Designed miniproteins, single chains, continued (2). Designs and how they scored, part 63

Each design is a single chain, and the fold is of that chain. pLDDT is the mean over its residues in the fold that is shown.

## One batch from the design tools (miniprotein)

Design m6179
Fold by ESMFold2-Fast:
Structure m6179 (fold): chain A 100 residues (1-100)
Amino acid sequence: STRLWDRLAAVFDLSEEDLRIARALAETGSVAAAAERLGISPATITRRAREKGLDRFGLLKLYQAFLMIDSGIGSLAEIARQLGVSVATVSRVRRRLEAY
């Protein structure tokens, strides 16, 4: 939704391009395939994720963590387990969201 996107973008300084990258990674499962679909270099995807302190799939995992936290789904440990990330990663996402 537009409201959820606006909130996510404000909290994590995400652009519409960052969201397009996250969607392409989700749909293709590959940095190379996502880059080809978007007409950008694989290095651009890696650099954008790194600039946000995330791995190459970090934008997608960040978005998924935000949705789970915003929906009140489970504990930080349950969210971390579902996403295959550390509890520390989910805790950082929640801390930024709470500061917003």
Scores: mean pLDDT 69

Design m6180
Fold by ESMFold2-Fast:
Structure m6180 (fold): chain A 77 residues (1-77)
Amino acid sequence: SEEELKKLKEEAHKLMGEVQAIVKENEDNEEVMKVAEKYAEKITPLVEKKNPTIEDLKEVIKLLEEAKKELEEVIKK
């Protein structure tokens, strides 16, 4: 549905902002930058699609949540 697509885009945008904030705050940490680069390579092809599907947006959200978790683990070290 159009409402589901809009909601998923909002959730993806919010998570992207959260991940970008963590990366910017820790830009001097090489391990953080490596994690950010790894997930950027996976996420970029999905978000650059002209017509992303609901499945594409769910995958982006999943990858962003995985990125956030991995970034938090690296920062704790």
Scores: mean pLDDT 84

Design m6181
Fold by ESMFold2-Fast:
Structure m6181 (fold): chain A 87 residues (1-87)
Amino acid sequence: MEVVVAAHTPDSPDVVRRDAQIRGHTVLYQGDDISIYRYSVQGDRVVIIADDDDTGRVGQQIFPDATVVIPDPTDISTSIQNAIDHA
């Protein structure tokens, strides 16, 4: 099953992208305007990794069925894994 990860966690961008790609997920966005990817989503599920509630809310307006996760900056990899597994 393909999971599409739209990530906005600028504090650890390389970790987010690396972990998602290693697990075979498509990372559409990391650290820039998530709205540009609205028309390029091709996965079965969308998970938005946001750095705050406001970013998560904006992302969910663009992808209304997406699961929004705000990771603990000290444990981003586990937060991403849990989000992907539960999306």
Scores: mean pLDDT 58

Design m6182
Fold by ESMFold2-Fast:
Structure m6182 (fold): chain A 65 residues (1-65)
Amino acid sequence: GPEAAERAARELALAAGLSEEEAEKAGQYDGLSVAGNTREAQALMATLSEEGRRAAEEGGVLGLL
């Protein structure tokens, strides 16, 4: 579900050395995307760094916790 996706993306971002703030944004993107809030997810993705976007994409695909 959305919470699991958020946790996975956040963990991946932190493991990649990103800040807690950037990790939270990556997690929030995956949570919004899984919940079907695609407009809000796309808007948030535009504010992420390149590294944050990679973490968000990997979190959503892998679902690893």
Scores: mean pLDDT 72

Design m6183
Fold by ESMFold2-Fast:
Structure m6183 (fold): chain A 70 residues (1-70)
Amino acid sequence: MEIAEKAKEEVEKKGKEAKEKNPELSEAIDQAVTGAVGRLESAKLGTEEEAKKAAEEALKMMEEVIKQVE
């Protein structure tokens, strides 16, 4: 699903930027990205509405992590 793929790209991009700013937190950031991507991959096997909600949740979680790091 395109919505899930776009959310995955945004999550990975935000995680990469956060790791560049705080390399010492790389492990925690990678864990958050992996969790978000995993949820998006699972949602791709469901309905489009489920993928959309999973994308919103994943992006919100990453924004919270980034605010703590940046």
Scores: mean pLDDT 75

Design m6184
Fold by ESMFold2-Fast:
Structure m6184 (fold): chain A 84 residues (1-84)
Amino acid sequence: MAKEEFKKAVEQLEAEVPRAAEVLRAEEDPELQRRMAEGLAAQLLGLVELGKSLGYEEEGLEAARRLAELLPEEARALVLERLA
């Protein structure tokens, strides 16, 4: 079951992150962009913590880093900094 729970979490973020990236690219308010980037960072960190708790730490980090690459440069940098 742990592997199934982890896979579902990855699949959910794989669907959500590309849409969020498009919203971030269209957003012109720097403050709103930053808040959205912070929310995405929290979700990706949550995936990493879930991976650690289930024994998939490396897989969780790899998934989070891959998803972060879909974000605009500024948002991607913020997320990757928090994953380090």
Scores: mean pLDDT 80

Design m6185
Fold by ESMFold2-Fast:
Structure m6185 (fold): chain A 101 residues (1-101)
Amino acid sequence: NSLLDLVSEEKKQLAVALGLAIREVALKLEDPGPVFAALSKPEVIERLAQIIDESKSLEELLENIYKFLVEVLTTEAKLPEEEAEAIAKEIVEEFEKLLKK
């Protein structure tokens, strides 16, 4: 929601796709609460919007989203690094699939 409001007009489709990817992956988790709580923080949403607006290529966008999601999931959601990396990878893969449609 906030993410869509923070990105440039030409980047709104990227914000929608990322939001959907996060939702789809998080809902498949045994405990989605900590992930949704961490990724809905205003500071996290603002940084995701900056990454979307500042990325110059799809490759750069996917890499920067992955790195930031791993950081947030380990520091804010307090997940083990291996679990954070797996979840971040699934979100980025779902995001990329949504962008190819």
Scores: mean pLDDT 85

Design m6186
Fold by ESMFold2-Fast:
Structure m6186 (fold): chain A 80 residues (1-80)
Amino acid sequence: SEEKLKRLEEQKEMLERLIELLEAGAPIEELAKVLSELGLMTLENAKKIIRSLIEAAGSAENVRAYYQELLDILKESLKK
């Protein structure tokens, strides 16, 4: 459906922005702004989630690698 494609495109844009910021070594505040600006959650909740993800993944680089894998899968899905 058109609505599903729109959600996949929004997810793709979010992942691209997060990967770019993680590669640049951006602080948690800048990563959290991506989620907040997209209307997904408040800035404070976004900061908590990003911190928890980095802690669970062991590093910001592991989070970046995970997001890159998700982005590659989403891009492949959008080609069909």
Scores: mean pLDDT 81

Design m6187
Fold by ESMFold2-Fast:
Structure m6187 (fold): chain A 59 residues (1-59)
Amino acid sequence: MEIVLAPDTSPEERAEARGQAAVDRLKAYGAEALGVPEASLQQAAEIFLADKGASMPAP
């Protein structure tokens, strides 16, 4: 961790940062793995959520 200049981030901002990091990883995983095909992005999201113990809702 290289954040040194903002140690007083509010608790709600910390929660948002963690959520944003998770979303960023999911997007990076999908976009980096296959580019931006919708089918591949959906598959990446399913894999990512399964890793956290969750499942994608049935469409």
Scores: mean pLDDT 58

Design m6188
Fold by ESMFold2-Fast:
Structure m6188 (fold): chain A 82 residues (1-82)
Amino acid sequence: SKEQEKEIKDQLVKLGIPEELAEKFASNVKYTFELNDEQLEEFVKILKESKNLEDLARKVLDLDESRGLLYSMAILSLSRGE
């Protein structure tokens, strides 16, 4: 939803991601990584609980292998954005 996109964008900006990159990511992440509603809610929760991108990466690595890999790929896409 638009509310979830705004929340993802706002949290990424808080974590130090440039606003333009955060907005583009937030609008595309659900479709690019094929996240279901439960996975999207969990991802948003992890973003909200993270202090910075390093903390975000650590929280993602604490998840099971499949979720950890999926969310790690999403986070890595942010570091490759110009």
Scores: mean pLDDT 76

Design m6189
Fold by ESMFold2-Fast:
Structure m6189 (fold): chain A 72 residues (1-72)
Amino acid sequence: MLSTPNTGSYTDAGDEITASLIFVSAATAAEVVTSSDAGSQTVLYAASDGWQALELLVSASGEGSYSMTDPA
């Protein structure tokens, strides 16, 4: 089974400073960290398909987004 290392993004608008992200890589069991604070957060995780970075942005005003980048 092969995962495609693509850049993904998602925008969410919530009032609470909480974000839950669930990522499923075909061969990699990587758990996403939940952010409970406003601001930008970069989560680094080891993925066999090359995914090593996840950026999460959440604001207290109810704006949020995330992006996943494959370095190679």
Scores: mean pLDDT 39

Design m6190
Fold by ESMFold2-Fast:
Formats: structure tokens, C-alpha cells, sequence
Structure m6190 (fold): chain A 78 residues (1-78)
């Protein structure tokens, strides 16, 4: 569910040293991406996951997870 993905990304971003504000922004973008995945809008999901990965450039664990989610959504958007 979107809430679990948001919580995971919040925790990972904080563990990597992100500020609470930055961690929340990354988590919110991932949550939006997961909502689009659930709707079958893989193209929009990929856009949100890519935005999350870009914000997470200094948080390697969160960036890796967001990048993997973006790759999955992009593959499904064919």
C-alpha cells in the first residue's frame, strides 16, 4: 500500500541523513507514484519515482529504491 511505501522511504531517507523536510518530500513523491501504479498509470508512476530519486541524490539507499521503482514502472508502461 502507498502508506507502507511512504513510511519505508521516510525511514530510509532519515537513515541516510536527510532532513525531516527532505525525507517527507521523497516519501510523498513515492506515495504518489504508488497510487499511480495502483491505477495502472505506469507512465505517471515512473515520473514520480524519478522525481523522488532525483531529490534522494544524497541519500543512496532511498535513491536506489526509488530508481528501482521507476525502472519497474517504466518497464510496465510499454
Amino acid sequence: PAQEAQQTMLDLSRADGASDEQAQQIADLVGQGVQYLQQGDYEKAAEYFRQAAKLAENTPTAKSMATQMANYAEEKAK
Scores: mean pLDDT 84

Design m6191
Fold by ESMFold2-Fast:
Structure m6191 (fold): chain A 95 residues (1-95)
Amino acid sequence: VSEEEAKTFALSQMVGAAGMAQVAKKQGQDDIAKLAYEAAKKARTFHDTLDKKTGEQVVELYERIADLLEKAGQTKMAEYFRRQAKELKDILKKY
């Protein structure tokens, strides 16, 4: 994974997490919205710095979002976030 690929992935995750925060907020899922907003902010920081610890925090937030989505019966969305967390973990192996 190149630095450019890692940054592009991080930027995509920032946009996706921000979108999830907006959707969750409209649906009254304030706990998911808060975690998604934090994930978007951390993904932005990872895009700017490529700091492994920051990337690991995004992974942890995504896994927590997936757990809450699974508990809410939103299995397909939970699977999406678990996949994104795994892809980020693989990128972080280079850092």
Scores: mean pLDDT 84

Design m6192
Fold by ESMFold2-Fast:
Structure m6192 (fold): chain A 90 residues (1-90)
Amino acid sequence: SEEEQEQLRQEIAKLSEEVEKLIEEIKEAKTMEELKELKKRLIELNKRYLDLYNKALELNASTELLEELQQVRQKLSDAAELLDEKEEKL
């Protein structure tokens, strides 16, 4: 339904915002302990991404929503790479 697609869009937007916040926190991280906590958050955000992706498929979500999910997937990938780079430098 249109209502379910709008709810999905809102959940995708919230996830995107949380991933962007995580990326900024990774950039500011100074210790291995901080990076470990950020890794746990990345795992939870990846789980939420998969849940939203599965929901999008079940709802036959619009191309626009699928593109927004693809952007979130890219941000999650960027966060993972940044975490790995930070660990190597600490």
Scores: mean pLDDT 88

Design m6193
Fold by ESMFold2-Fast:
Structure m6193 (fold): chain A 78 residues (1-78)
Amino acid sequence: MEEVERAREEVRTLKEAFQSRLAKGADIDELINELKKLVELLQEEIERHSDDPARVEALQVAIDELNKMIEELEKLKK
């Protein structure tokens, strides 16, 4: 429960930072690429912690939120 809440808070902070960078003229494709790399790293962490269901759940919540951010940025390109 606390692990999932912490993951959501960290993703919210990251989202705010990315929105700020976008407002300053950051390249949307570069932001999407950074988020995709982060998702890959978190997926590797899930594989490493497959025996820890609480950790896996927190990592999965973070991945789901990051994927939503990627979808939002992809829509802004069109």
Scores: mean pLDDT 81

Design m6194
Fold by ESMFold2-Fast:
Structure m6194 (fold): chain A 60 residues (1-60)
Amino acid sequence: SKLEELRKELEEHQKRIDELNAQIDKAVSEGNLDEAFDLAAELLHEVVRQVMIEKEIEKL
């Protein structure tokens, strides 16, 4: 169903968000701030997509 597909997408986005948070923490600890900012921009993109999927689920 569409709801099951959207829930699976949320789980996949959450895993990506978790991975990005870990990568950002590592980049910051290593002093690679340029990489940390690039990863933070990617994280923001993933968070926005997650919110959009959640809103789509609410409309079903």
Scores: mean pLDDT 85

Design m6195
Fold by ESMFold2-Fast:
Structure m6195 (fold): chain A 71 residues (1-71)
Amino acid sequence: GAMEQAGAEAGKVAEGIARGAAGLIQIYFGGGEPEITVEVKGPVATAVAKSGEFTVTVTVNAETGEIKVDV
């Protein structure tokens, strides 16, 4: 349904942001391939990317339009 589609799109956005941030950290500071996990709960998606000692957490809420990034 529409809510499932909104959550899926939020998940893609969250993953893209987390991967981009982790990729930049990898390029500038070194490290292995970033480990990325994505969890979708209704319209809210959370992506966690780990690169070396750095963890990037991105939360996207499709209902409110809020995007939160924690490094």
Scores: mean pLDDT 79

Design m6196
Fold by ESMFold2-Fast:
Structure m6196 (fold): chain A 70 residues (1-70)
Amino acid sequence: TMSREEQERLALLLEEALAGASPEEIARRLTDRGLPVSVATAARAVRSVAAHPESARWLLGALKASLDAA
């Protein structure tokens, strides 16, 4: 089971990737918010979202609902 911090980091990763942010932008923005991620991890997330955008949108919605409920 993912921690709240892990859920928040994944939600931000998915949101930024779906918005078309570069891996470098994603890594910087998440670090600025106290949820650091490497450029390599952000690049993998961007590729995953590009391959499965509908799955990424549904997962983001589920993560946001979970975060709002807690």
Scores: mean pLDDT 83

Design m6197
Fold by ESMFold2-Fast:
Structure m6197 (fold): chain A 116 residues (1-116)
Amino acid sequence: ENVERAVEAATRGGEGAGSGFGGEYGSKTEESKKGGKEGSEGGSRGASGGMRGALDNSEEGAREGEEGARRGMEGGKKAYEAASKTEEGKKGAEFGHEVGEGVGLVAGGSGKAAAQ
């Protein structure tokens, strides 16, 4: 189901971007910055593609969202792993993950609601 795939992709994209930003903020290392940038770029693609796929029920939007979310989650994971070498970095990444999940869910859900 393209809409369900797109909503999931928007949510996961938000999580990746959030984890990346939070990890970078907490640890401030070069490794966390690189992961944060990858997470943010992939997560933004996931969220926008997912929102579009949810809104127009398109296979293209769902696929774009899923690919972006996958890359965003990988970047966020790298930022989290680098940041988790400190307690502050780990807490930052966890907080960012929760905030990003909520933002992504709202974006995907809004697209789905508008399409209904």
Scores: mean pLDDT 74

Design m6198
Fold by ESMFold2-Fast:
Structure m6198 (fold): chain A 77 residues (1-77)
Amino acid sequence: MEALRLEMEAGVYEVKAAVYLVVASKEEDPKKKAEYLKKAADAYERAAELLEPVDPERARLLRERAEELRRKAKELE
């Protein structure tokens, strides 16, 4: 039952990340765009932590996505 709980919690964070990415894509202010990209990255990292014991491959991919988003945010300052 723990595995199912972790997958459900990870799913919530993945949805949060997707929402932040949509907001970032429509944001014209570079500072606000960077803020939403960082929030999306944080959500993906949280999902990855939850998925690591259940699905380490998905966890790895989510961490890669989080790192990419953090790099994009740094470029925006």
Scores: mean pLDDT 85

Design m6199
Fold by ESMFold2-Fast:
Structure m6199 (fold): chain A 71 residues (1-71)
Amino acid sequence: MKSIEDGIKVLRELGLEKAAEAAEKAQKIYETKDLSDPEAQAQIKELLQIAYEEMSKVKDEELIKKEEEVL
């Protein structure tokens, strides 16, 4: 899975540990769970969506983090 590996790498480089951990959980489900299981598919989709949302907010998070630094 290239997309998940890329996501984890990007998130970790950006310091988004939460998103990286969510992506890693999705990776574990892909490797350990039966992908034919609809529950596993739902969990993967939810985790990927969380990671995607974090990635889409990377710019906003950078702004928020900078604002917090001046606190």
Scores: mean pLDDT 66

Design m6200
Fold by ESMFold2-Fast:
Structure m6200 (fold): chain A 81 residues (1-81)
Amino acid sequence: SPAERQLAALYARLSPELQAFADALLAVVREGEAAGLSPEEIARRVAEVEQAAIDRHPDLAAGIEAVARMIMLTYLERLAA
């Protein structure tokens, strides 16, 4: 998908800290899907992980937000299919 290609390109350019964040967020989405959680509950859990990452690394906030946005766009593309 277009979002998956954009996420892969973004991931390749991320610092190790942002790659670890991306991996954690992808795990949250996959585990939520496997558990049959609603999109609203998955979005809530993603927002919690995003906020915790910003609190830990406020200097990386823009990068964290960009990664979270791309992962959520990839998830929403799968739901629309």
Scores: mean pLDDT 87

Design m6201
Fold by ESMFold2-Fast:
Structure m6201 (fold): chain A 121 residues (1-121)
Amino acid sequence: SEEEEIRKLMLETLDKLEADPRLAFVREPLDVKGLGLDKVIPDPMSLSKIRELVEQGKITSIGQLESLLNQMIEQLRDIAYGVEGKISPDSPAAKRFPPEKAEEAIRIMNEILEEAREKYS
């Protein structure tokens, strides 16, 4: 069925994202408490959380998968570039996840998502 094909495509896309060593740091939720971000990002998005939502049937479309990956992308940008009054661009978190690392991860995620869109179209 179309639903089974979409589910399979989402899981294959997540398998590719999880297999890329450059995305290893987003496979599990960030240690926001250890990074001092727990009040700003109390529930960080990760590939493992997205997989759980797909497996539970809470995400049923490529558009929903893209929305969650974009949420994770925005969290990486917020950490790397800072958020006025909330996250300093000179924070320990920003030093661990600098703009170069964030933008590289974003490029890889977008390339893998483009492949998924081409298979669905």
Scores: mean pLDDT 85

Design m6202
Fold by ESMFold2-Fast:
Parts: sequence; structure tokens; C-alpha cells
Structure m6202 (fold): chain A 56 residues (1-56)
Amino acid sequence: PEIVLDVPASASTQEIQRKAKELIDEAEKKYPGARIDVHIEYDPERDTYRITVTVR
């Protein structure tokens, strides 16, 4: 399973990190004991940072 969130590129590094932490916490809540990987990628077409949380 995957949780994806797009954040505007105008957001601060601190804001992006906080959003990523919130998604990780949500994933841990829904899938207790699962392994969680986080990937942050810039999307030039939308001018956003895509935060992807993968649960294994």
C-alpha cells in the first residue's frame, strides 16, 4: 500500500518534513508492525514535492 501527498514547492523544508512525519504516523497507525519507506520527489509539471510513503 502507498500513501501520497503533494505539497507546494513554496513550502519550507520544515513544513515538508512535518508533512512527511504526519504521513508516516498515519501509516504506522493503519499498518502496525509494517516496514515503512519514505520518498520525496520534486514534480516540475505541478511545481510540488510529492511525498510517497510505502508500506511493506
Scores: mean pLDDT 80

Design m6203
Fold by ESMFold2-Fast:
Structure m6203 (fold): chain A 77 residues (1-77)
Amino acid sequence: SNGIVEAVEPGVRLVREGKELFERGESAERALELLREGLERLEAVAASMPDPPEDVLRLVEEARELLERVEAEVRRR
């Protein structure tokens, strides 16, 4: 539904912005903050539903995997 699309948009946008900042070599701390906020928003959307759609669960999983990858890379620097 339109409500689900609208609900995930902020989280998806934040995750995308965080990824782009990290790939650009800009502030890793800001990229991590955006990725964490984006994941938190996506998890909140999933938690608001008794049976979240697979697409929503996939967005959460992809955001979590990306955050873990970026955190690991920052720790290696």
Scores: mean pLDDT 85

Design m6204
Fold by ESMFold2-Fast:
Structure m6204 (fold): chain A 60 residues (1-60)
Amino acid sequence: GALKETLVDLLMEAYESRVPLSAAERAALRARLRTLSVGELKLLLKKYAPERYAALLATL
C-alpha cells in the first residue's frame, strides 16, 4: 500500500543520509525493506529517523 512505500522511501533516505549506497546496494536494501510489515517499518523509522517519523505522523 501507499503507506508501506512511503515508509520504505523515508527509511532509504535516512540510510543514504548517513552511508552512501551504490545502485546495487540501494536496490538490495529497498527489496529487503519491502519484505517487512508496516509495523516493523514504523518501528525502524521511529528508531533511526525520529524526525522523519514525526513528520509522517503529522500527515496521517
Scores: mean pLDDT 82

Design m6205
Fold by ESMFold2-Fast:
Structure m6205 (fold): chain A 77 residues (1-77)
Amino acid sequence: AVSYKKLADLIYKQKVEEAAELIANELKADGVTLESYNKVKPGHRVQTYFGPVINLLQVSQDYVKELDELVEEKLSK
């Protein structure tokens, strides 16, 4: 189970690299691969998997796009 409180805290503090790492690790634990992640439209992938926390925090489109791209890099490893 993802810790939405920890993710929200990282986003609030604008720790985008740490937030992306947490998201990538949770997705890997849930069996999400880079291939399945890339089936979702770029810029919308993180919101698709973590929509409740992303929508609640009302983060900017630019921040969501940066998270989306960083998670792609973390999943490729």
Scores: mean pLDDT 75

Design m6206
Fold by ESMFold2-Fast:
Structure m6206 (fold): chain A 80 residues (1-80)
Amino acid sequence: MPSPREILEDTDARLSKAKSLEEAMAIIRETAQQLLAVTTNPQARQLLQQTLQAIDQNAPFSEVLELMQRAARLIHEELA
């Protein structure tokens, strides 16, 4: 199974190639779901769940991205 680091690296590559906002949102949703399956950090899990909820509520992309970046930061700190 992919590590959290591998999931984040794959996400960065996919987002760089995204051609639409909808594609970027789909990538973030998929990443949040994958990270929830492998992450045990409660704070990161909460932010990932908030990211998925924001997408479902059609929140602005900037808010979705901010939540995802906060989750990614906690995961990176845990891996360091």
Scores: mean pLDDT 82

Design m6207
Fold by ESMFold2-Fast:
Structure m6207 (fold): chain A 106 residues (1-106)
Amino acid sequence: METVTLERTVRVGGRTVEETKENARKAVEALEEEATGLAKGLKGKKVKVKLTAVILAPDMSDEELKEVEEFIRKAVEEAEARVKKENPETEVEFELEIKREKIEVP
């Protein structure tokens, strides 16, 4: 089976945990739409979606960052499930890597 790989890096941030979650959700929704379109064109093939999510949150605590990471992971898992449901003839796999970038403000 031929495997087609879609690789995306997104940078998500906000002034609050809620804003960062909203921006992350929008990024995952955009990736879901792209993955669905790709999978629809690749019936009988395998689609691997690799997402690197970089959290830009210089003012967030480690607990808040963990909450955002858990939200992103769940959003990606739900997106993978939806893409699989809409494309039963295509093997779909999502891989997620989450990175933190914390900038010290002088």
Scores: mean pLDDT 81

Design m6208
Fold by ESMFold2-Fast:
Structure m6208 (fold): chain A 65 residues (1-65)
Amino acid sequence: AVTLPGSVGKDSPLATALEEMQRALDAGDKEAARAHYDRAVTLISQHNPEAAAALGAAFRAALDA
C-alpha cells in the first residue's frame, strides 16, 4: 500500500512535479510529462520506493488514456 497521508501540499516540489506532469499529459506533451514524472519519482524514491512504484504504474495508465 502507498502511504502518503496528506504530506504532499499544493506548494511542495513533489506536488508541483505531479501537477506539471498531469498538465503535460492533458496537453498531449509526452516529453514534458516524462520529464516531470522523472522529477517526481526521484523525489519519492529517495524516501519511499513503494510510492515511487505506484507513481510509475499511475503514469503508465495515464499515458494509455
Scores: mean pLDDT 71

Design m6209
Fold by ESMFold2-Fast:
Structure m6209 (fold): chain A 65 residues (1-65)
Amino acid sequence: SEELKKKLEQAEKNYRDMLESGERAVKQAEAENPELAERYRQALDLMREVGKKNIEKLKEEYEKA
């Protein structure tokens, strides 16, 4: 399951990149539009949940391989 291992590593990297990008978007939006910043924070929270679930699923598949 080298492919599953690589998918897990890539998913973790993508998750981190997504969070960092989202934090930047929130920060920029707060300077221009606080309501937009709030929307970005909510989207970021949702993406955090989805990313964690994806990683959990990949870990289970890796362990069952």
Scores: mean pLDDT 81

Design m6210
Fold by ESMFold2-Fast:
Formats: sequence, C-alpha cells, structure tokens
Structure m6210 (fold): chain A 120 residues (1-120)
Amino acid sequence: SPLKEAFKQFLDALIELVKAVVEKAPQSEIDKLLGKVIDKTKELIEILEKEGLFDTAEAVRRYSDRIAGAAHLGHMLDAPKYAAELILRVVEEFAEFVSEKIPELKPLMDEAVKRLREIV
C-alpha cells in the first residue's frame, strides 16, 4: 500500500532523527535529518489528501510541527535528552490518533513507538 509505505518512510526518518539527537550528533547532521523528516511529512500529507483522509493529513501537519518545535527547543536549551523525550511523547499521541483512524496501521505505529522507547 502506498499509504503504509509513506507512513513507514516518515517513521523511519523520525527514528533516525531522534537517534542522532540522543547520540549528540553535530547540529549540521541533525538539521539534515530534520529536513528529511519535513520532506517525508509533505509526501505523507499528499498521499493522505489523495486518499480523502483530510483530518489525518491535518493531524500529520500539526504533529510534524510539534516534532520540529521540540527539536528546536532542545537545540536552544542544549538539552538533547529532553528534546528526544518530548518527541517521543508527541509520537505516542500521534500513534494513538492514527491507530484509531486507520486501524490497519496500528502494528506499524506500535513498532515505531517501541523503537523510539528503546533509544530515548
């Protein structure tokens, strides 16, 4: 399913970003990974809108903005662990929302949350 693949690519990019933040990667690498998350967010929104899932598309936009805000706050405060924990909480809320709206994605969302909990 193109939708399932788009969610997987978005979640994989997000996990890579959080891992880099926790590992205290250089800011240039974190900025590059954040750019990748933004690009995958746009691709996911386009697919959701084509499928008529407009409320889910808007939720993806809002959750992506919160993730970017948490990453930025962590950089400003020099608090990478705190930023990663904020992103994890946002992703847990997002996973619950998506699992309720698109139940067939629940296993994918549960796996992503589990992977994030192992690295945060």
Scores: mean pLDDT 86

Design m6211
Fold by ESMFold2-Fast:
Structure m6211 (fold): chain A 86 residues (1-86)
Amino acid sequence: SVREEIERLIEELSALGDVEREQLRRLLALFPSDEEALEFLRLVLTILELEDDPDPAAQEELRRAQARLEALLAEVVSRLTGKELK
């Protein structure tokens, strides 16, 4: 179920360019769980949908989505750098 949702979201995002599909697959492989990969994809889609919306409510949601994306990526990077010390 979660894996099927991930594949659908990859296809939606890859519609933006062929290079992004391969880059997305490699980036998603760095995530420790499918649930985190799914959250990442949903956040990216939300940001893309809201980035051109001038509504203040949409801009607030965009800011929240960006903050969550930054936190998720920081967690993934922290996990990767922690493995280099062993």
Scores: mean pLDDT 74

Design m6212
Fold by ESMFold2-Fast:
Structure m6212 (fold): chain A 102 residues (1-102)
Amino acid sequence: MTPKELALEAAESLIELAKEALKNPNKAIALTSAILLAARAMWLATSSGAASEEEVYERIRETLGEEIAERALELYRKYPNEPLTPEEVLELVKKVEEELKK
């Protein structure tokens, strides 16, 4: 397996894990986890040169839906080369919780 093939397989695994995360009965945790995992899939695939941003976005959209794909893309573009800190994860959780209350 080439490094690019391994990166694509890892990205696909993260997208499938995001799909499983959406089964969490807490909607805020489910949505936040799915967005974070999808954004990490974009980072892995694009930083390795295995896929374009557009190709990974379409795969996320097909598997997780347009809203999660758009939010993952926004997060990936904000942090394209860096994993989120615990503080950034907590901020995202709070934002999603507030949106679900409206």
Scores: mean pLDDT 76

Design m6213
Fold by ESMFold2-Fast:
Structure m6213 (fold): chain A 89 residues (1-89)
Amino acid sequence: PSEEQIEADVALALVLIYDAISKLHPDASPEDQKRLAEAVERFVEELERLLGPKHPDVAEAYRSLANIYQRAGDKEKAEEWLKKAEEAA
């Protein structure tokens, strides 16, 4: 695969891993959950640049980010990313 394809696959894998970690630690502090969300947001933005905002993998990444923001208590960010996921799918 191309470097771009590998980069996209790695970004998606990291998004999914961070979402899983966030879900497995629901008692983690809001600050820790927000840090996970911020890390994932960078990967999501990169994935969007590589695949475009309408790609199914980008929609999946948006949902994962929304889930982490919801667990972090940031309802506004969670709703924003969930809306992007619905528009991408």
Scores: mean pLDDT 84

